# Ledger of designs, part 64: designed miniproteins, single chains, continued (2)

Each design is a single chain, and the fold is of that chain. pLDDT is the mean over its residues in the fold that is shown.

## One batch from the design tools (miniprotein)

Design m6214
Fold by ESMFold2-Fast:
Structure m6214 (fold): chain A 64 residues (1-64)
Amino acid sequence: SSSLTQLTEFLMKQYQLDPGTARAFAEYILKLTDGNLALALQLLEEAPSSVLPLEELAKQLEAA
């Protein structure tokens, strides 16, 4: 989806994530927000650590 692409690019630029990690985080965050991009961006601004489980998601990417 275009929301997925926009959020992936935002995460790559803002948090210096690689494309694979950024895409996985974007998918996870959009799942939490029911595809609401505006809410996803707001949560990243207010409480990034609550929606970016860096260690857990990194391990899931390695297992894939």
Scores: mean pLDDT 72

Design m6215
Fold by ESMFold2-Fast:
Structure m6215 (fold): chain A 100 residues (1-100)
Amino acid sequence: GKFREEAIKKLKEMIKELEEILEELKELLKTAPEEIKEFIEKAIKFVEEAIEELKELLKKVETDESLTKEELEKILLEAEILLGMVRLRYAMAKLLFKKS
C-alpha cells in the first residue's frame, strides 16, 4: 500500500543521509589530530554498520509483502533511532575537531 511505498522512500532518504555523514567523517579523518583519530575511526565504523543495517531493513520492506503497518512503523522507528545515534556521533566528531 501507500504506507509501504512511503516507508521505502524514508529508508532510502535515511540511507542517503548516513552515506553523506560517512563521507564527511572520512574528510575529517584526513586532517584530524592524532588525539581524536580513534574517535572518528570508531564513528566511521559505526556509520558503515548502520548503513548495512538500514539496507537490510530496506530489503526486508521491499521483499516481505506480509509486513503489517505496525511492523513497518517499528522498522521505521528502529531506523530513526539508528540515524539519531549516527547524528550524535557526527556532532561529537565535529565538536572534538573544532576544539582540537
Scores: mean pLDDT 90

Design m6216
Fold by ESMFold2-Fast:
Structure m6216 (fold): chain A 89 residues (1-89)
Amino acid sequence: MMEALLEEVRAAARELAARSPDPETAATYEAIANAPSVVEAVAIMLKANIKKLEEAGKLEEYKPTIEAILAETARALGVSVEEIRKAMK
């Protein structure tokens, strides 16, 4: 099941990268398309979104939402929040 999910994520990311008009967003999707695991793919996406919020000066406003997304993602993948945070480093 995880191998099939990873291939679906990679395929979707490749398509999104090709259709993205924004070079930064395209690069993020290309990185996801080359991610070795679903956890790494999610970590890449979350890291990119956190960076955009920080650059917009909205990181503090969205901290509770980011924590909720991390918790729900960890639950859905059957991993710890710490494992996702480690992949983001």
Scores: mean pLDDT 77

Design m6217
Fold by ESMFold2-Fast:
Structure m6217 (fold): chain A 61 residues (1-61)
Amino acid sequence: MQLTLEELEKIADIVYEEVKNIEDLEAFVQKTREILEKLGVPEHERGFVVSLVLKKLAEDK
């Protein structure tokens, strides 16, 4: 099962809003994982979502 690019971008936006103020790397990773598990994101798609979140963080800092 594959999510569409639009669905992955919406998920990345949700994750970004929850983690954008987390400065601790371990807490960032843990919170991101919990959100992705809660939203039912397949394991093979999680790396892409994390990449989108990191891109958003880099653009906003």
Scores: mean pLDDT 77

Design m6218
Fold by ESMFold2-Fast:
Structure m6218 (fold): chain A 89 residues (1-89)
Amino acid sequence: SQVDQLLEQYHALSQEEIDLMAKILETAQKYGFDNPEAQEALAKLKALKPKSELGKEFIAAAEAKDLKKMLELETELGVGQLADGVLKV
């Protein structure tokens, strides 16, 4: 199912990768993509070489300055995280 795919993508992400994705998105939304903190966080995320397809797509969206795609990917991450939480109950 699509939920199983999102859950697999979520499990392939480290907490450091998740935190960097959130920081990039928040900083880009508030201050724009050319903000030094957004660029530094993106460089750190790229250096981690995410194995997750969601992580790879997020980097591509951020490099393209595609805020809409980044928001969609963050929503998909949230669905994967919710599915993980439900399975632990």
Scores: mean pLDDT 79

Design m6219
Fold by ESMFold2-Fast:
Structure m6219 (fold): chain A 88 residues (1-88)
Amino acid sequence: SPLDELISEDGMSKEEVIELMKEMLKEKLTSLSQIAEWLKERGIRITKENADLIINRIKVTREVADELIKIGDEIDAELAARRAQAAA
């Protein structure tokens, strides 16, 4: 999914994420595809926790918000599965 490329174990600091959120709000990004393309164009990588903060602070339409929730749930399931395999 587009969000898979944005999540990294070596992700950004909290201060960098705050600055990133300010820039995304300034650009008025309103969809997951716009957010993913904007971040990819700039070579930006984020952690799962930072992705949640970004999503919650960007104003999006109802339809896009519902899709983001679904994609977030899928990412949570994938990360949980990876952690379970690492613990075995």
Scores: mean pLDDT 54

Design m6220
Fold by ESMFold2-Fast:
Structure m6220 (fold): chain A 82 residues (1-82)
Amino acid sequence: SAEEERERLMLERENAILAAAVRALLLDGASREEVRALVRELDRQFHAETGLPRLSDEQVEAIVDVAEALVATTRAMRAARA
């Protein structure tokens, strides 16, 4: 259905943006502000490509928070194995 397709596109968008945010934090040493800007730019691109409604400010902050938490967990796991 159109509703199922929209839900799939929303999940794909959130997963792609989250993966990019984690990569920027972990590999590029990006700041929280730089990651927020990246999330907003990728969201703009998804909106232009798919017509999905733009992410709310709350959703953007949630993605940034989750990305930082995932990076902190990854760094802690690496430190514990050393």
Scores: mean pLDDT 87

Design m6221
Fold by ESMFold2-Fast:
Structure m6221 (fold): chain A 74 residues (1-74)
Amino acid sequence: MSAEEIKEEALKRLEEIAEELGLSEEQKKRMLDGFNKYLDLLIEAYKQGKISLTQLKQAAESILREYEEFLKEK
């Protein structure tokens, strides 16, 4: 799996979570934009050889879990 595929899968998962929870378009856009920016930083670090692909995937999954917990609490 490429870094770009990890990003696509993670963003799709967050969008599905937002849809399931009935978030507004505005809330969904904010969450996706923030997560997308974070994933771009991780991909840049991977391209520079600072982190492995496994570390990128684990970091993306960790942040996704934080969003899931945050959305369920509200």
Scores: mean pLDDT 79

Design m6222
Fold by ESMFold2-Fast:
Structure m6222 (fold): chain A 93 residues (1-93)
Amino acid sequence: GSTANREEQIEEIEKLAIDSLEEVMKEKGVDEETIKKLKKLLKEAVKSLAKKYPDDLEKLKELMSKIVSEVIEKIYEKKLEEAFKILEEEAKK
């Protein structure tokens, strides 16, 4: 595929990650404003990883799945501050 095809695949990875995270946050009663902030950080983390692995979509997908799983675990543990830290650290890399 072309560069446009790559952008579409990155957007699909981002959407799946956001949808999974939002579902868990809503299930655990996280407020809408906090959900918006976490979604924004997740988008920045995706962009950061896409820049690090420009030719490796499989690596991007693998790392995003790992990050989302770790964040979800923190939300289930009610450690929301730690969930933010995970995403902030990835977004800044």
Scores: mean pLDDT 80

Design m6223
Fold by ESMFold2-Fast:
Structure m6223 (fold): chain A 99 residues (1-99)
Amino acid sequence: SDSDKSKAIGEAVQEFLEWLKKNNPEAYKRVLEMLELVSNGEAKIEIKREGNKTTITITTPLGTITIEVEVNGNTINVTLTVTLKDGTVFTFKKTIEIK
């Protein structure tokens, strides 16, 4: 369901941010600035749906966030890719059980 996908995305984003805060505090700060732009409506959001896969592309002045959500049976697979303006790329993957 869309609510299950939203929860899965939220959990993946939270774990990714906690990992960045511990391992790369500078990148963590930059990603938080990108998320603030999203919250303030200063981002372009594009959603593409292909069967069980949904791709959300968020374009900000500071970089791009791509969220791929794939539903396989009782699991949701989230792939989060953040590309910063300097060309730095972070990829985080999380599998969430729906039931």
Scores: mean pLDDT 84

Design m6224
Fold by ESMFold2-Fast:
Structure m6224 (fold): chain A 61 residues (1-61)
Amino acid sequence: SLEEIQALLDKIVEIFRKIKENGKWTEEQKKEYQKLMDELVRLWHRLTEGLTDEEIEELRK
């Protein structure tokens, strides 16, 4: 669902906030970021599979 994408984006923002506070990426933060990005891409592909261009645009709202 779109809510799952929003939740993943919120987690990505939180990781960037912590990096800004700490001034560096830890290996754990890099791994978590990569995991969240992979999950976001998979959810996007799943949601857009079999949808028309118009339906994909509706999901962006």
Scores: mean pLDDT 70

Design m6225
Fold by ESMFold2-Fast:
Structure m6225 (fold): chain A 93 residues (1-93)
Amino acid sequence: SREELRETLKAFLDRQRADFAARVTNPEVRAILQAFLDEVKRLVDEGKLSKERLDALTQEAIARLQALGDEAGVEYVRSLGDALKAFLDQLEE
């Protein structure tokens, strides 16, 4: 159901948040990743997350990570964005 999918999405976001805290030691990279995740979660809670907004947030985070030379973070955000789009397709955003 849509409710179960939202619950799954929130659980996924919470796991990603924990991974950011555990793995990312560069404070600038950590700030970018946490800001990205916090904004996505805020939009989910407000019922405002769309593919257009997600794409904009993903591209902004990627651009900032590329400026820092953090290739692993770029790949991570791309993968996360793709996973979030799959959730949005199921939620019929």
Scores: mean pLDDT 78

Design m6226
Fold by ESMFold2-Fast:
Structure m6226 (fold): chain A 72 residues (1-72)
Amino acid sequence: DKAIEYLEKARDAVEQGDLDLAREYVKRAGEEGAPKEHVDAVLTAIELTEQGRISRSTAVDVIDLVIEKLRE
């Protein structure tokens, strides 16, 4: 599933602190059929991480939750 592959790449980018790359991968996941609500939730988590309002590990947890929901 290409959408899940892109979200896994976004997760890795967040772990590395490359938030711009993470956003690009999340956008690609949306183009591959990830629901808009899940794309928007992940983009919000990345934005909150950039603002220092949540940790990168919290943003990774959000991405992991979205991946699990897409596999169900």
Scores: mean pLDDT 87

Design m6227
Fold by ESMFold2-Fast:
Structure m6227 (fold): chain A 89 residues (1-89)
Amino acid sequence: MDDEKLREQARKTIAEVRPNIPEQKRNQIVSELGNTLLDSIEAGTDVDEAIKRLDEVREKILSDPSMTENEKKFTNALTTLMKLTYTGV
């Protein structure tokens, strides 16, 4: 799979939906996924396990029934970028 194409598509999605998401909600999503990524990097977590943890955090965020379609798109795109970041470390 072309990781560069996935990264470009994810960045494009984030840029498109970001203005329609409240700053507090964006910061919450970024923190939850970012902390999971950082913890996995610092612990030297296996790639498959790190990806699984990122997907579990994504699903937890998406389980909030108050999530807008733009917030869901942002969460999915950011999770994709975090996974690509981890596989590139």
Scores: mean pLDDT 82

Design m6228
Fold by ESMFold2-Fast:
Structure m6228 (fold): chain A 95 residues (1-95)
Amino acid sequence: MRAEVRVGDDTSWLAEYLSEEGFVLVLSGYNSVSNIYIRLEITFDANGNVVRIRFEFYANGELVGEVEGEGGEIEKALEEAEEKLRELAERVAKE
């Protein structure tokens, strides 16, 4: 099953895709001060275990990083995503 939720006039969307094999959760966040947009896609199996993650990082409307991992590569993808978040945070801190 596919479900998409819009909250008020916010451009923030929560999309869930449900199936017998699991579901996909899509989360997005935007910071207007830094003009940074982050999209996170998490795929779960039917038991609620994370089987895939994908991060997309945008700065000033341009894609500046992508990180993806499945199964045994998820930990590496999380570490790469943490480094991208640190780089973006340092960019914001410099004003």
Scores: mean pLDDT 66

Design m6229
Fold by ESMFold2-Fast:
Structure m6229 (fold): chain A 102 residues (1-102)
Amino acid sequence: EVEAEVTTEFTSRKNNATVKVTLKVIVKDGEITFEKLELEFPKEVTPEQAVELVEDLLEILERMGTKPKEVSIKAYSEEVLDAVEEVLKKAGYKVASREILE
């Protein structure tokens, strides 16, 4: 049994906005489980940019066969959190937490 976290920056092809992505993975008895996806948006991102970025990221995850059990979001704006949560819910993801950053 192994727990691993991978952190990277994802850049949207549509608007060049970036998000910090952390993926928590559990490997047990040869099975890989994608437990949690964490998205941390920078101060400069608009709600519209965040939506396009998340849609692009989810398309990539879907093509890779990766479906996290839950998603957590962090942003400096309630409008960004609201817009991103709506996109995630429409795509069938569970939003486990949202946090406004200072």
Scores: mean pLDDT 81

Design m6230
Fold by ESMFold2-Fast:
Structure m6230 (fold): chain A 61 residues (1-61)
Amino acid sequence: MVEEAAEYLVDNLDDETILSAARAAINSGQLDFAEAVAKAAEKKGRTDVAKQIRDLVNEAR
């Protein structure tokens, strides 16, 4: 599921790689996946990355 994939990225990758993956998802029209990544990052206390991803998703909408 999308939520499981998002948590995997946050648990295993650094902030720069997570942000890069979220940007790629947004560019591909996968806004729901990018939102799931932001939510997973916030849940894990990675607030800066979560905010950057949410800002990108809002700009793409």
Scores: mean pLDDT 79

Design m6231
Fold by ESMFold2-Fast:
Structure m6231 (fold): chain A 77 residues (1-77)
Amino acid sequence: SEADRLVAELDELLARMRELIEEARRTGDVEARLREFGALARRASALISQLPDPAVRERYLAELQRLAEEAAALRAA
């Protein structure tokens, strides 16, 4: 279904965003990786808004918010 395709793309985006956070921690190159993270977060937000199931939407929004908080903490460190 269309929803299944959106979920698959979202799972890939969220996985890459997690990888960017860990890369930023490991390398200390926070600025470049958080810039890429920001672009992926905007794409993820757009895809989440297209999900037809409100419960699935809320789950992905919560995960995106959690990752955004982790990224903000890295920027502040």
Scores: mean pLDDT 88

Design m6232
Fold by ESMFold2-Fast:
Structure m6232 (fold): chain A 100 residues (1-100)
Amino acid sequence: SEELRERARELIERIMSLLSPEEQELVEKYLKENPLEELSDAELILLLGELVLLLMLELERRGVPKEVIDELVKSMKPFSSFEEGLEQLEELVEKLESLA
């Protein structure tokens, strides 16, 4: 779905805004070599998962306790579709943004 891919793009931009300039440059290089339009839904969810992991590591570096981050991850519900997975990642990122 084009709508779901636009939501994923917005989520990538939100995550990137909280990463270090060096990490932002690495992600931008990856996206230039692997355009969103060429990624499958599974590859896009994996990319979003990796970006969320980078955000969690950045927040830990900023002094957010690991236990707080771990509890937010544990609050995620299982998903069986790209749409459900995207919704769960959007909710997790919103909570992580509140810690930044």
Scores: mean pLDDT 84

Design m6233
Fold by ESMFold2-Fast:
Structure m6233 (fold): chain A 67 residues (1-67)
Amino acid sequence: SEAARLRREAILLHAEAGLHLMAASSYEIAARSSSPEEGEKYLKLAEEHRRLAERYEAEGEALLAKA
């Protein structure tokens, strides 16, 4: 069914969001052990991954709303 297809697609998008959140967390940890200059770079990478996770989560929720 279309509803089942949309739910499976949403699960994959939520999984992608989770991977980006793990990447963000890793960069935040790296920032804490780095120089201020390097730490700022890692925090910017972490922020980018958090933005990607938010987009994937929103897309997954939109699919679930249509299911």
Scores: mean pLDDT 90

Design m6234
Fold by ESMFold2-Fast:
Structure m6234 (fold): chain A 71 residues (1-71)
Amino acid sequence: MQEEIDKEIRDALALISVAVGLANGDPEGAAETAIKLYEKGIASKETLQKAVEALRRYGYTEEAKRLEEHL
């Protein structure tokens, strides 16, 4: 249970970090953060997919494509 809880918390923090970047109008920073967190094993593949969906929803298709290259 402990390792599952730690993973869920890290994944949630990763998603929040991406959301904050998007809220600040920094889609490039949001995409870069998502990629780095995924590469470090902090963000799950599911979280990266949610980041792609969020970027596409806000019209940042180039940044979304950049994330997809890592999936």
Scores: mean pLDDT 76

Design m6235
Fold by ESMFold2-Fast:
Structure m6235 (fold): chain A 71 residues (1-71)
Amino acid sequence: EIKKLEEEAKKARDRFGEALQAGDLDAAIREAEELARIYEKIVELEPGNKKAERQLELARKAAESLRALKA
């Protein structure tokens, strides 16, 4: 299951990068929030996975920063 979640995270990260490249802030926020959701599940399944914890923190900060930029 974690491997499947990591694959989903990779796809969401790719879409996030595409949205940023296109200047689509709404899409970028949406994908950052999806990334955070996926990493939340990974952290729940594997407490102490420091890589997943860091990725979760980065995804949350990205979504917050982009939402602030749109405000």
Scores: mean pLDDT 84

Design m6236
Fold by ESMFold2-Fast:
Parts: sequence; structure tokens; C-alpha cells
Structure m6236 (fold): chain A 93 residues (1-93)
Amino acid sequence: VKEAVEKLIEENLKKAKEAGVSEEELKELKEVAELYKELLENVDDDEKTKKLIEEMIEKETEKLGVDKEKVLNSFTLEEIKKDLEAIRERIKK
């Protein structure tokens, strides 16, 4: 599972680079991807998942200059958890 998640992150970063994303933006995407990986590994722990999502949103909103509260209100933990479990299930096969 962990190796498959790492490969998925690397493939997504490669696609972003091919799409013309700058080196600075790629570095920041790597940091977000590491948080996403931790989130996927801890999907069975609601408290850890919630904390990791909040940290990821804080970093992204600070970078984009967007209101953190507005972004947090657009996400539900249940929806994110469902998506992460669906990804994890595909990786297990």
C-alpha cells in the first residue's frame, strides 16, 4: 500500500511538471503530497485524518492567500475519507 501511494504521488508530480508547473510549485506540491500520503495511511483514524486535512488546507490557503475558513467549509471529512478508502481499496487489489 505505502509503495503504491508513493508511486501515485510521483506520477502526479511528473504530470504536473509536464503541464508546465514551475519548480517552486512542484516543491510545494511535494509537501502537500506527503501530507496526503500520511492521510491515506491513517484513514482508519478519524482524529488523525481530520488533523492532517486541516494542516494540508492551512498550507494551501496560506500559499494561495485564500481564507482558510472558506476552504474548510467546502470540505467534509466524510467525503474525503470515502475517496481515500476507495483509492486504498484499488491499491489493495
Scores: mean pLDDT 60

Design m6237
Fold by ESMFold2-Fast:
Structure m6237 (fold): chain A 62 residues (1-62)
Amino acid sequence: EEIIEKVAKELGISKEEAEVLIECIKENKYDVKKTKECVKERTGRELTDEEVKTAIKIIMGN
């Protein structure tokens, strides 16, 4: 999906990591804190609030 590629490019992460991030955002109803915990649990990657907010803007803009 185009959104996955946009998120991966903007954050400098893999497509696989971007897919998990998008799933975590949707599963947690766009909650930044819960999304960060979800991504850390599933990938081991600790994202900043700004990185999660950037991904949310990309998702909502499409």
Scores: mean pLDDT 83

Design m6238
Fold by ESMFold2-Fast:
Structure m6238 (fold): chain A 73 residues (1-73)
Amino acid sequence: AEEAELDADIRRAAEEAVRIYRSLNTGPQAAAEAGLPFVRLVNRYLKRHPEASLDEIDAIGQRLAAEFARALA
């Protein structure tokens, strides 16, 4: 359940990031908005796992990056 929830959250965040990327391709504001799905994903994860390490958060970021790349292909 926990792993399935995280997988679903990562896929949702990647889909949102792709939409932002395709809609807003310019400027520092676009870069900040493209980062919002990752920030929301991390905040949601930390609410369930307040003890999560930086390494664990980095692993989530790497998984999101991989899903984002797949969604762009």
Scores: mean pLDDT 76

Design m6239
Fold by ESMFold2-Fast:
Structure m6239 (fold): chain A 64 residues (1-64)
Amino acid sequence: SDYEEMVKEQLKILAKIYEKLKKYDLAEKFREALDDLEKGIEMINYFLDNNTAEETNELYEELQ
């Protein structure tokens, strides 16, 4: 579904963000969640809850 594809793309982006931050263990956990939608959604929510909107936007812009 389109929703599943969007979640997977967000997980890939977040994995790249954590690699840039040299948090390789966290990056791998986001990649592992590609096959588990419930876990993937939980991890995306964790990222959003622990980062400001400005920090999130800056990191996303660097990856585009």
Scores: mean pLDDT 73

Design m6240
Fold by ESMFold2-Fast:
Structure m6240 (fold): chain A 73 residues (1-73)
Amino acid sequence: DSVTQQIQQLVQQARDDPDPRRSRDYIYQAYQIASSVSSPSDRDRIINGFVAVGRDIGLPDQDIRDFVRRVRS
């Protein structure tokens, strides 16, 4: 899905960017996109996709947990 792909791209950009301010902005954009979906089931699907991609690209577990918490709020 395009939304899941946008989130994946933002997470990859955050991981690759050496600037902590831009890295935070990419993660923030991913939160906003995930939170904007109208359906709880769509949010769960996006969360599951983010967790899988995040682990695959080596995001810390703490960052993955923070994303899940923020999206579910």
Scores: mean pLDDT 70

Design m6241
Fold by ESMFold2-Fast:
Structure m6241 (fold): chain A 56 residues (1-56)
Amino acid sequence: SALTQAMIDAALAVAAEKGKEAALEYLEQLVRELSRHLPLEDLVAAGQEAVAKIDA
């Protein structure tokens, strides 16, 4: 989905500049903020995919 790809792209950018731990913290904060407006199931799925890409 567009959400999944956007989260992957943003997380990879943070990982490149500040490292993997900063990227994971960024994703956690992003999911927390977006959970106010979007279904948690979709956010968890997108976040898990982004984490997998950071680990690759």
Scores: mean pLDDT 77

Design m6242
Fold by ESMFold2-Fast:
Structure m6242 (fold): chain A 65 residues (1-65)
Amino acid sequence: MKYIFRGKIPQLEGLIKKARELGFEIEESEKVLNLDLPSGDVSDATETEVKNMLELLVKMKIADE
């Protein structure tokens, strides 16, 4: 599936880079993650929740390969 994360979060730079290398489309966001929804901004998401989601997506893709 296609995941969209938007904005600049320097703490997540390594995860964002790795996810892009794995073929995820990532737009930089100030703590917002869009997940395959036409209006899929994760409202009320903290930096930690965004980080956990990105780490999960990366792990799932690595485990599938």
Scores: mean pLDDT 55

Design m6243
Fold by ESMFold2-Fast:
Structure m6243 (fold): chain A 78 residues (1-78)
Amino acid sequence: AAAQALADEAAATQKAVEDKLNEYSIKSGEAGREYLNALRAGDVEKAEEYLRKMDEFDAEMNAAIAEGQAKLTAAQAA
């Protein structure tokens, strides 16, 4: 029972991290396209805005990875 509960929690944690990574990867990619469009238009201010958004999404992805890794490590140690 306990081993099954830990396995289910680990699987749920992995799925949550994968869902967040997929979401942020898509959003970062969209921001990247907008960044290139702004550069092509000569709109440096908008390009800097989208570059900041990409950095924010990368930070959120890294935070999600760190949280997921900590939960998986705790589950394996139990």
Scores: mean pLDDT 77

Design m6244
Fold by ESMFold2-Fast:
Structure m6244 (fold): chain A 72 residues (1-72)
Amino acid sequence: DAALREAAERVVEAARARDEEAFLRAYNTMFGLAFRRTGDPRAAAELVVATLGELDAEVAAVVAGKLRLSEL
């Protein structure tokens, strides 16, 4: 899915820039897209983490609560 991949790229870009506000906005956009596809918040969260993990495992870990944004 091009839209979900593009949203994931925005999340990675903001996270690597350590721009917390841009990261939150990009994450909310990506989660909204995933939620519309799954209809379930847990499945949406799993889809977000899986898609991010294909691009940047550390950023996926931040979203999963295993790493802080400042630790990137």
Scores: mean pLDDT 85

Design m6245
Fold by ESMFold2-Fast:
Structure m6245 (fold): chain A 90 residues (1-90)
Amino acid sequence: MAPLPELSEEARRALELLRRTMEAARDVKNSEVAALLTAAILRLLADPSPESIRAAAEALRRVAEILREMGAEEAARVAEEAAREIERLA
């Protein structure tokens, strides 16, 4: 295993929530959702800063809106809950 010892607990939790949302949305055919989640994960891995954590929460809120518009209600709920939990870390 290649651990990332520089990753804060808050950043690690944010990554877990982003991965859970990606899993919940895996069957959704939407390139913007995939791009937003991937960009948030990559940004957090490269720079686990409070700004990156806040950006992840914002990305999840936009993902939730897109998923609602697509009728993917359960995936949208997961994204909304993830965003709220990440906001608690700030």
Scores: mean pLDDT 81

Design m6246
Fold by ESMFold2-Fast:
Structure m6246 (fold): chain A 93 residues (1-93)
Amino acid sequence: SMEEIKEQIEAFTKKVKELAEELGLELPKDLKTERKLLEFLLELIAKKKKVELSEEEREEKIEAVLADMKAVEAEASEEEKKALEELIERLSK
């Protein structure tokens, strides 16, 4: 289950770039980490809902997502915990 979530997030990483181009939105020039892509995704969602997010609000939403993932890790199986830990590490970079 967690392996499928990890694969979906990795696939989503590529699809977000394609979706941004399809919607005519400018891609950030520096998407070196999954965290920056997550920041871009939150901005994309905010624009679609006609809501503007401050830098502080974007950071708070990212931290909330990471906190939710860590909460799931606490109740996950040993295999799921390892996969989630790796994913959190990637998103934190």
Scores: mean pLDDT 57

Design m6247
Fold by ESMFold2-Fast:
Structure m6247 (fold): chain A 100 residues (1-100)
Amino acid sequence: SEKELEENIKRTKFAFYSLASYYKELGKKKKDKELLELAEELAKKGEEMVKYVEEKKVPGEFPLTKAYPLDENGNFLEPVDVDEYKPTEEEVERAKKKFE
């Protein structure tokens, strides 16, 4: 259904941008090039997966089962299970902005 597709797109965006922003922040704190490269790869894979979900109308596939939601101040909260968590549009936007 259209609603399931919309929720799958939101979940896919949330999962990849959340993980990408998490590893980007960790890489900056540790001055770790591999973590920064992982963050860029996760963001790129996320864009490709969103396109795949939109075009094929299937659920997204995620590299990890956990994602890190952000509070209104951009701080990471406790990790959530991607398959059980239903992100809001605002949470998706926070994760994307944190990565950008």
Scores: mean pLDDT 81

Design m6248
Fold by ESMFold2-Fast:
Structure m6248 (fold): chain A 119 residues (1-119)
Amino acid sequence: SKEEGLLKAIDYLMELVKKDPEKARELFARVDEALRAHGLDTPVEMIKYLKEILKDVEITPEISQKIYELMKALGLPLTRENYLRVLATVIGIGLARGLFEVEKETPLDRALREAAEAV
């Protein structure tokens, strides 16, 4: 399921932060660059994209709590923008590791996957 894949991608990023925090921050920075390159530089644009890719996934309080824990572990301010960027980073990991699938890969989906594959 997409939800199971998302949870596995979250666990992967948390383990990466613990094992290699510099690499985890590089991954986050590459994803942020990919989002900006595709015009997703505001929460409104990011929410629109994330709603579409996660349309069959319920973002439970448990998932949101894990994303906030990732933000803290990465040393990020607890802003809505950083929450959405961390969620996009998790999606990139899920796509790169085959834990999360989409019916048709968009240019942004591909950019997020390639950002995660580069680390």
Scores: mean pLDDT 86

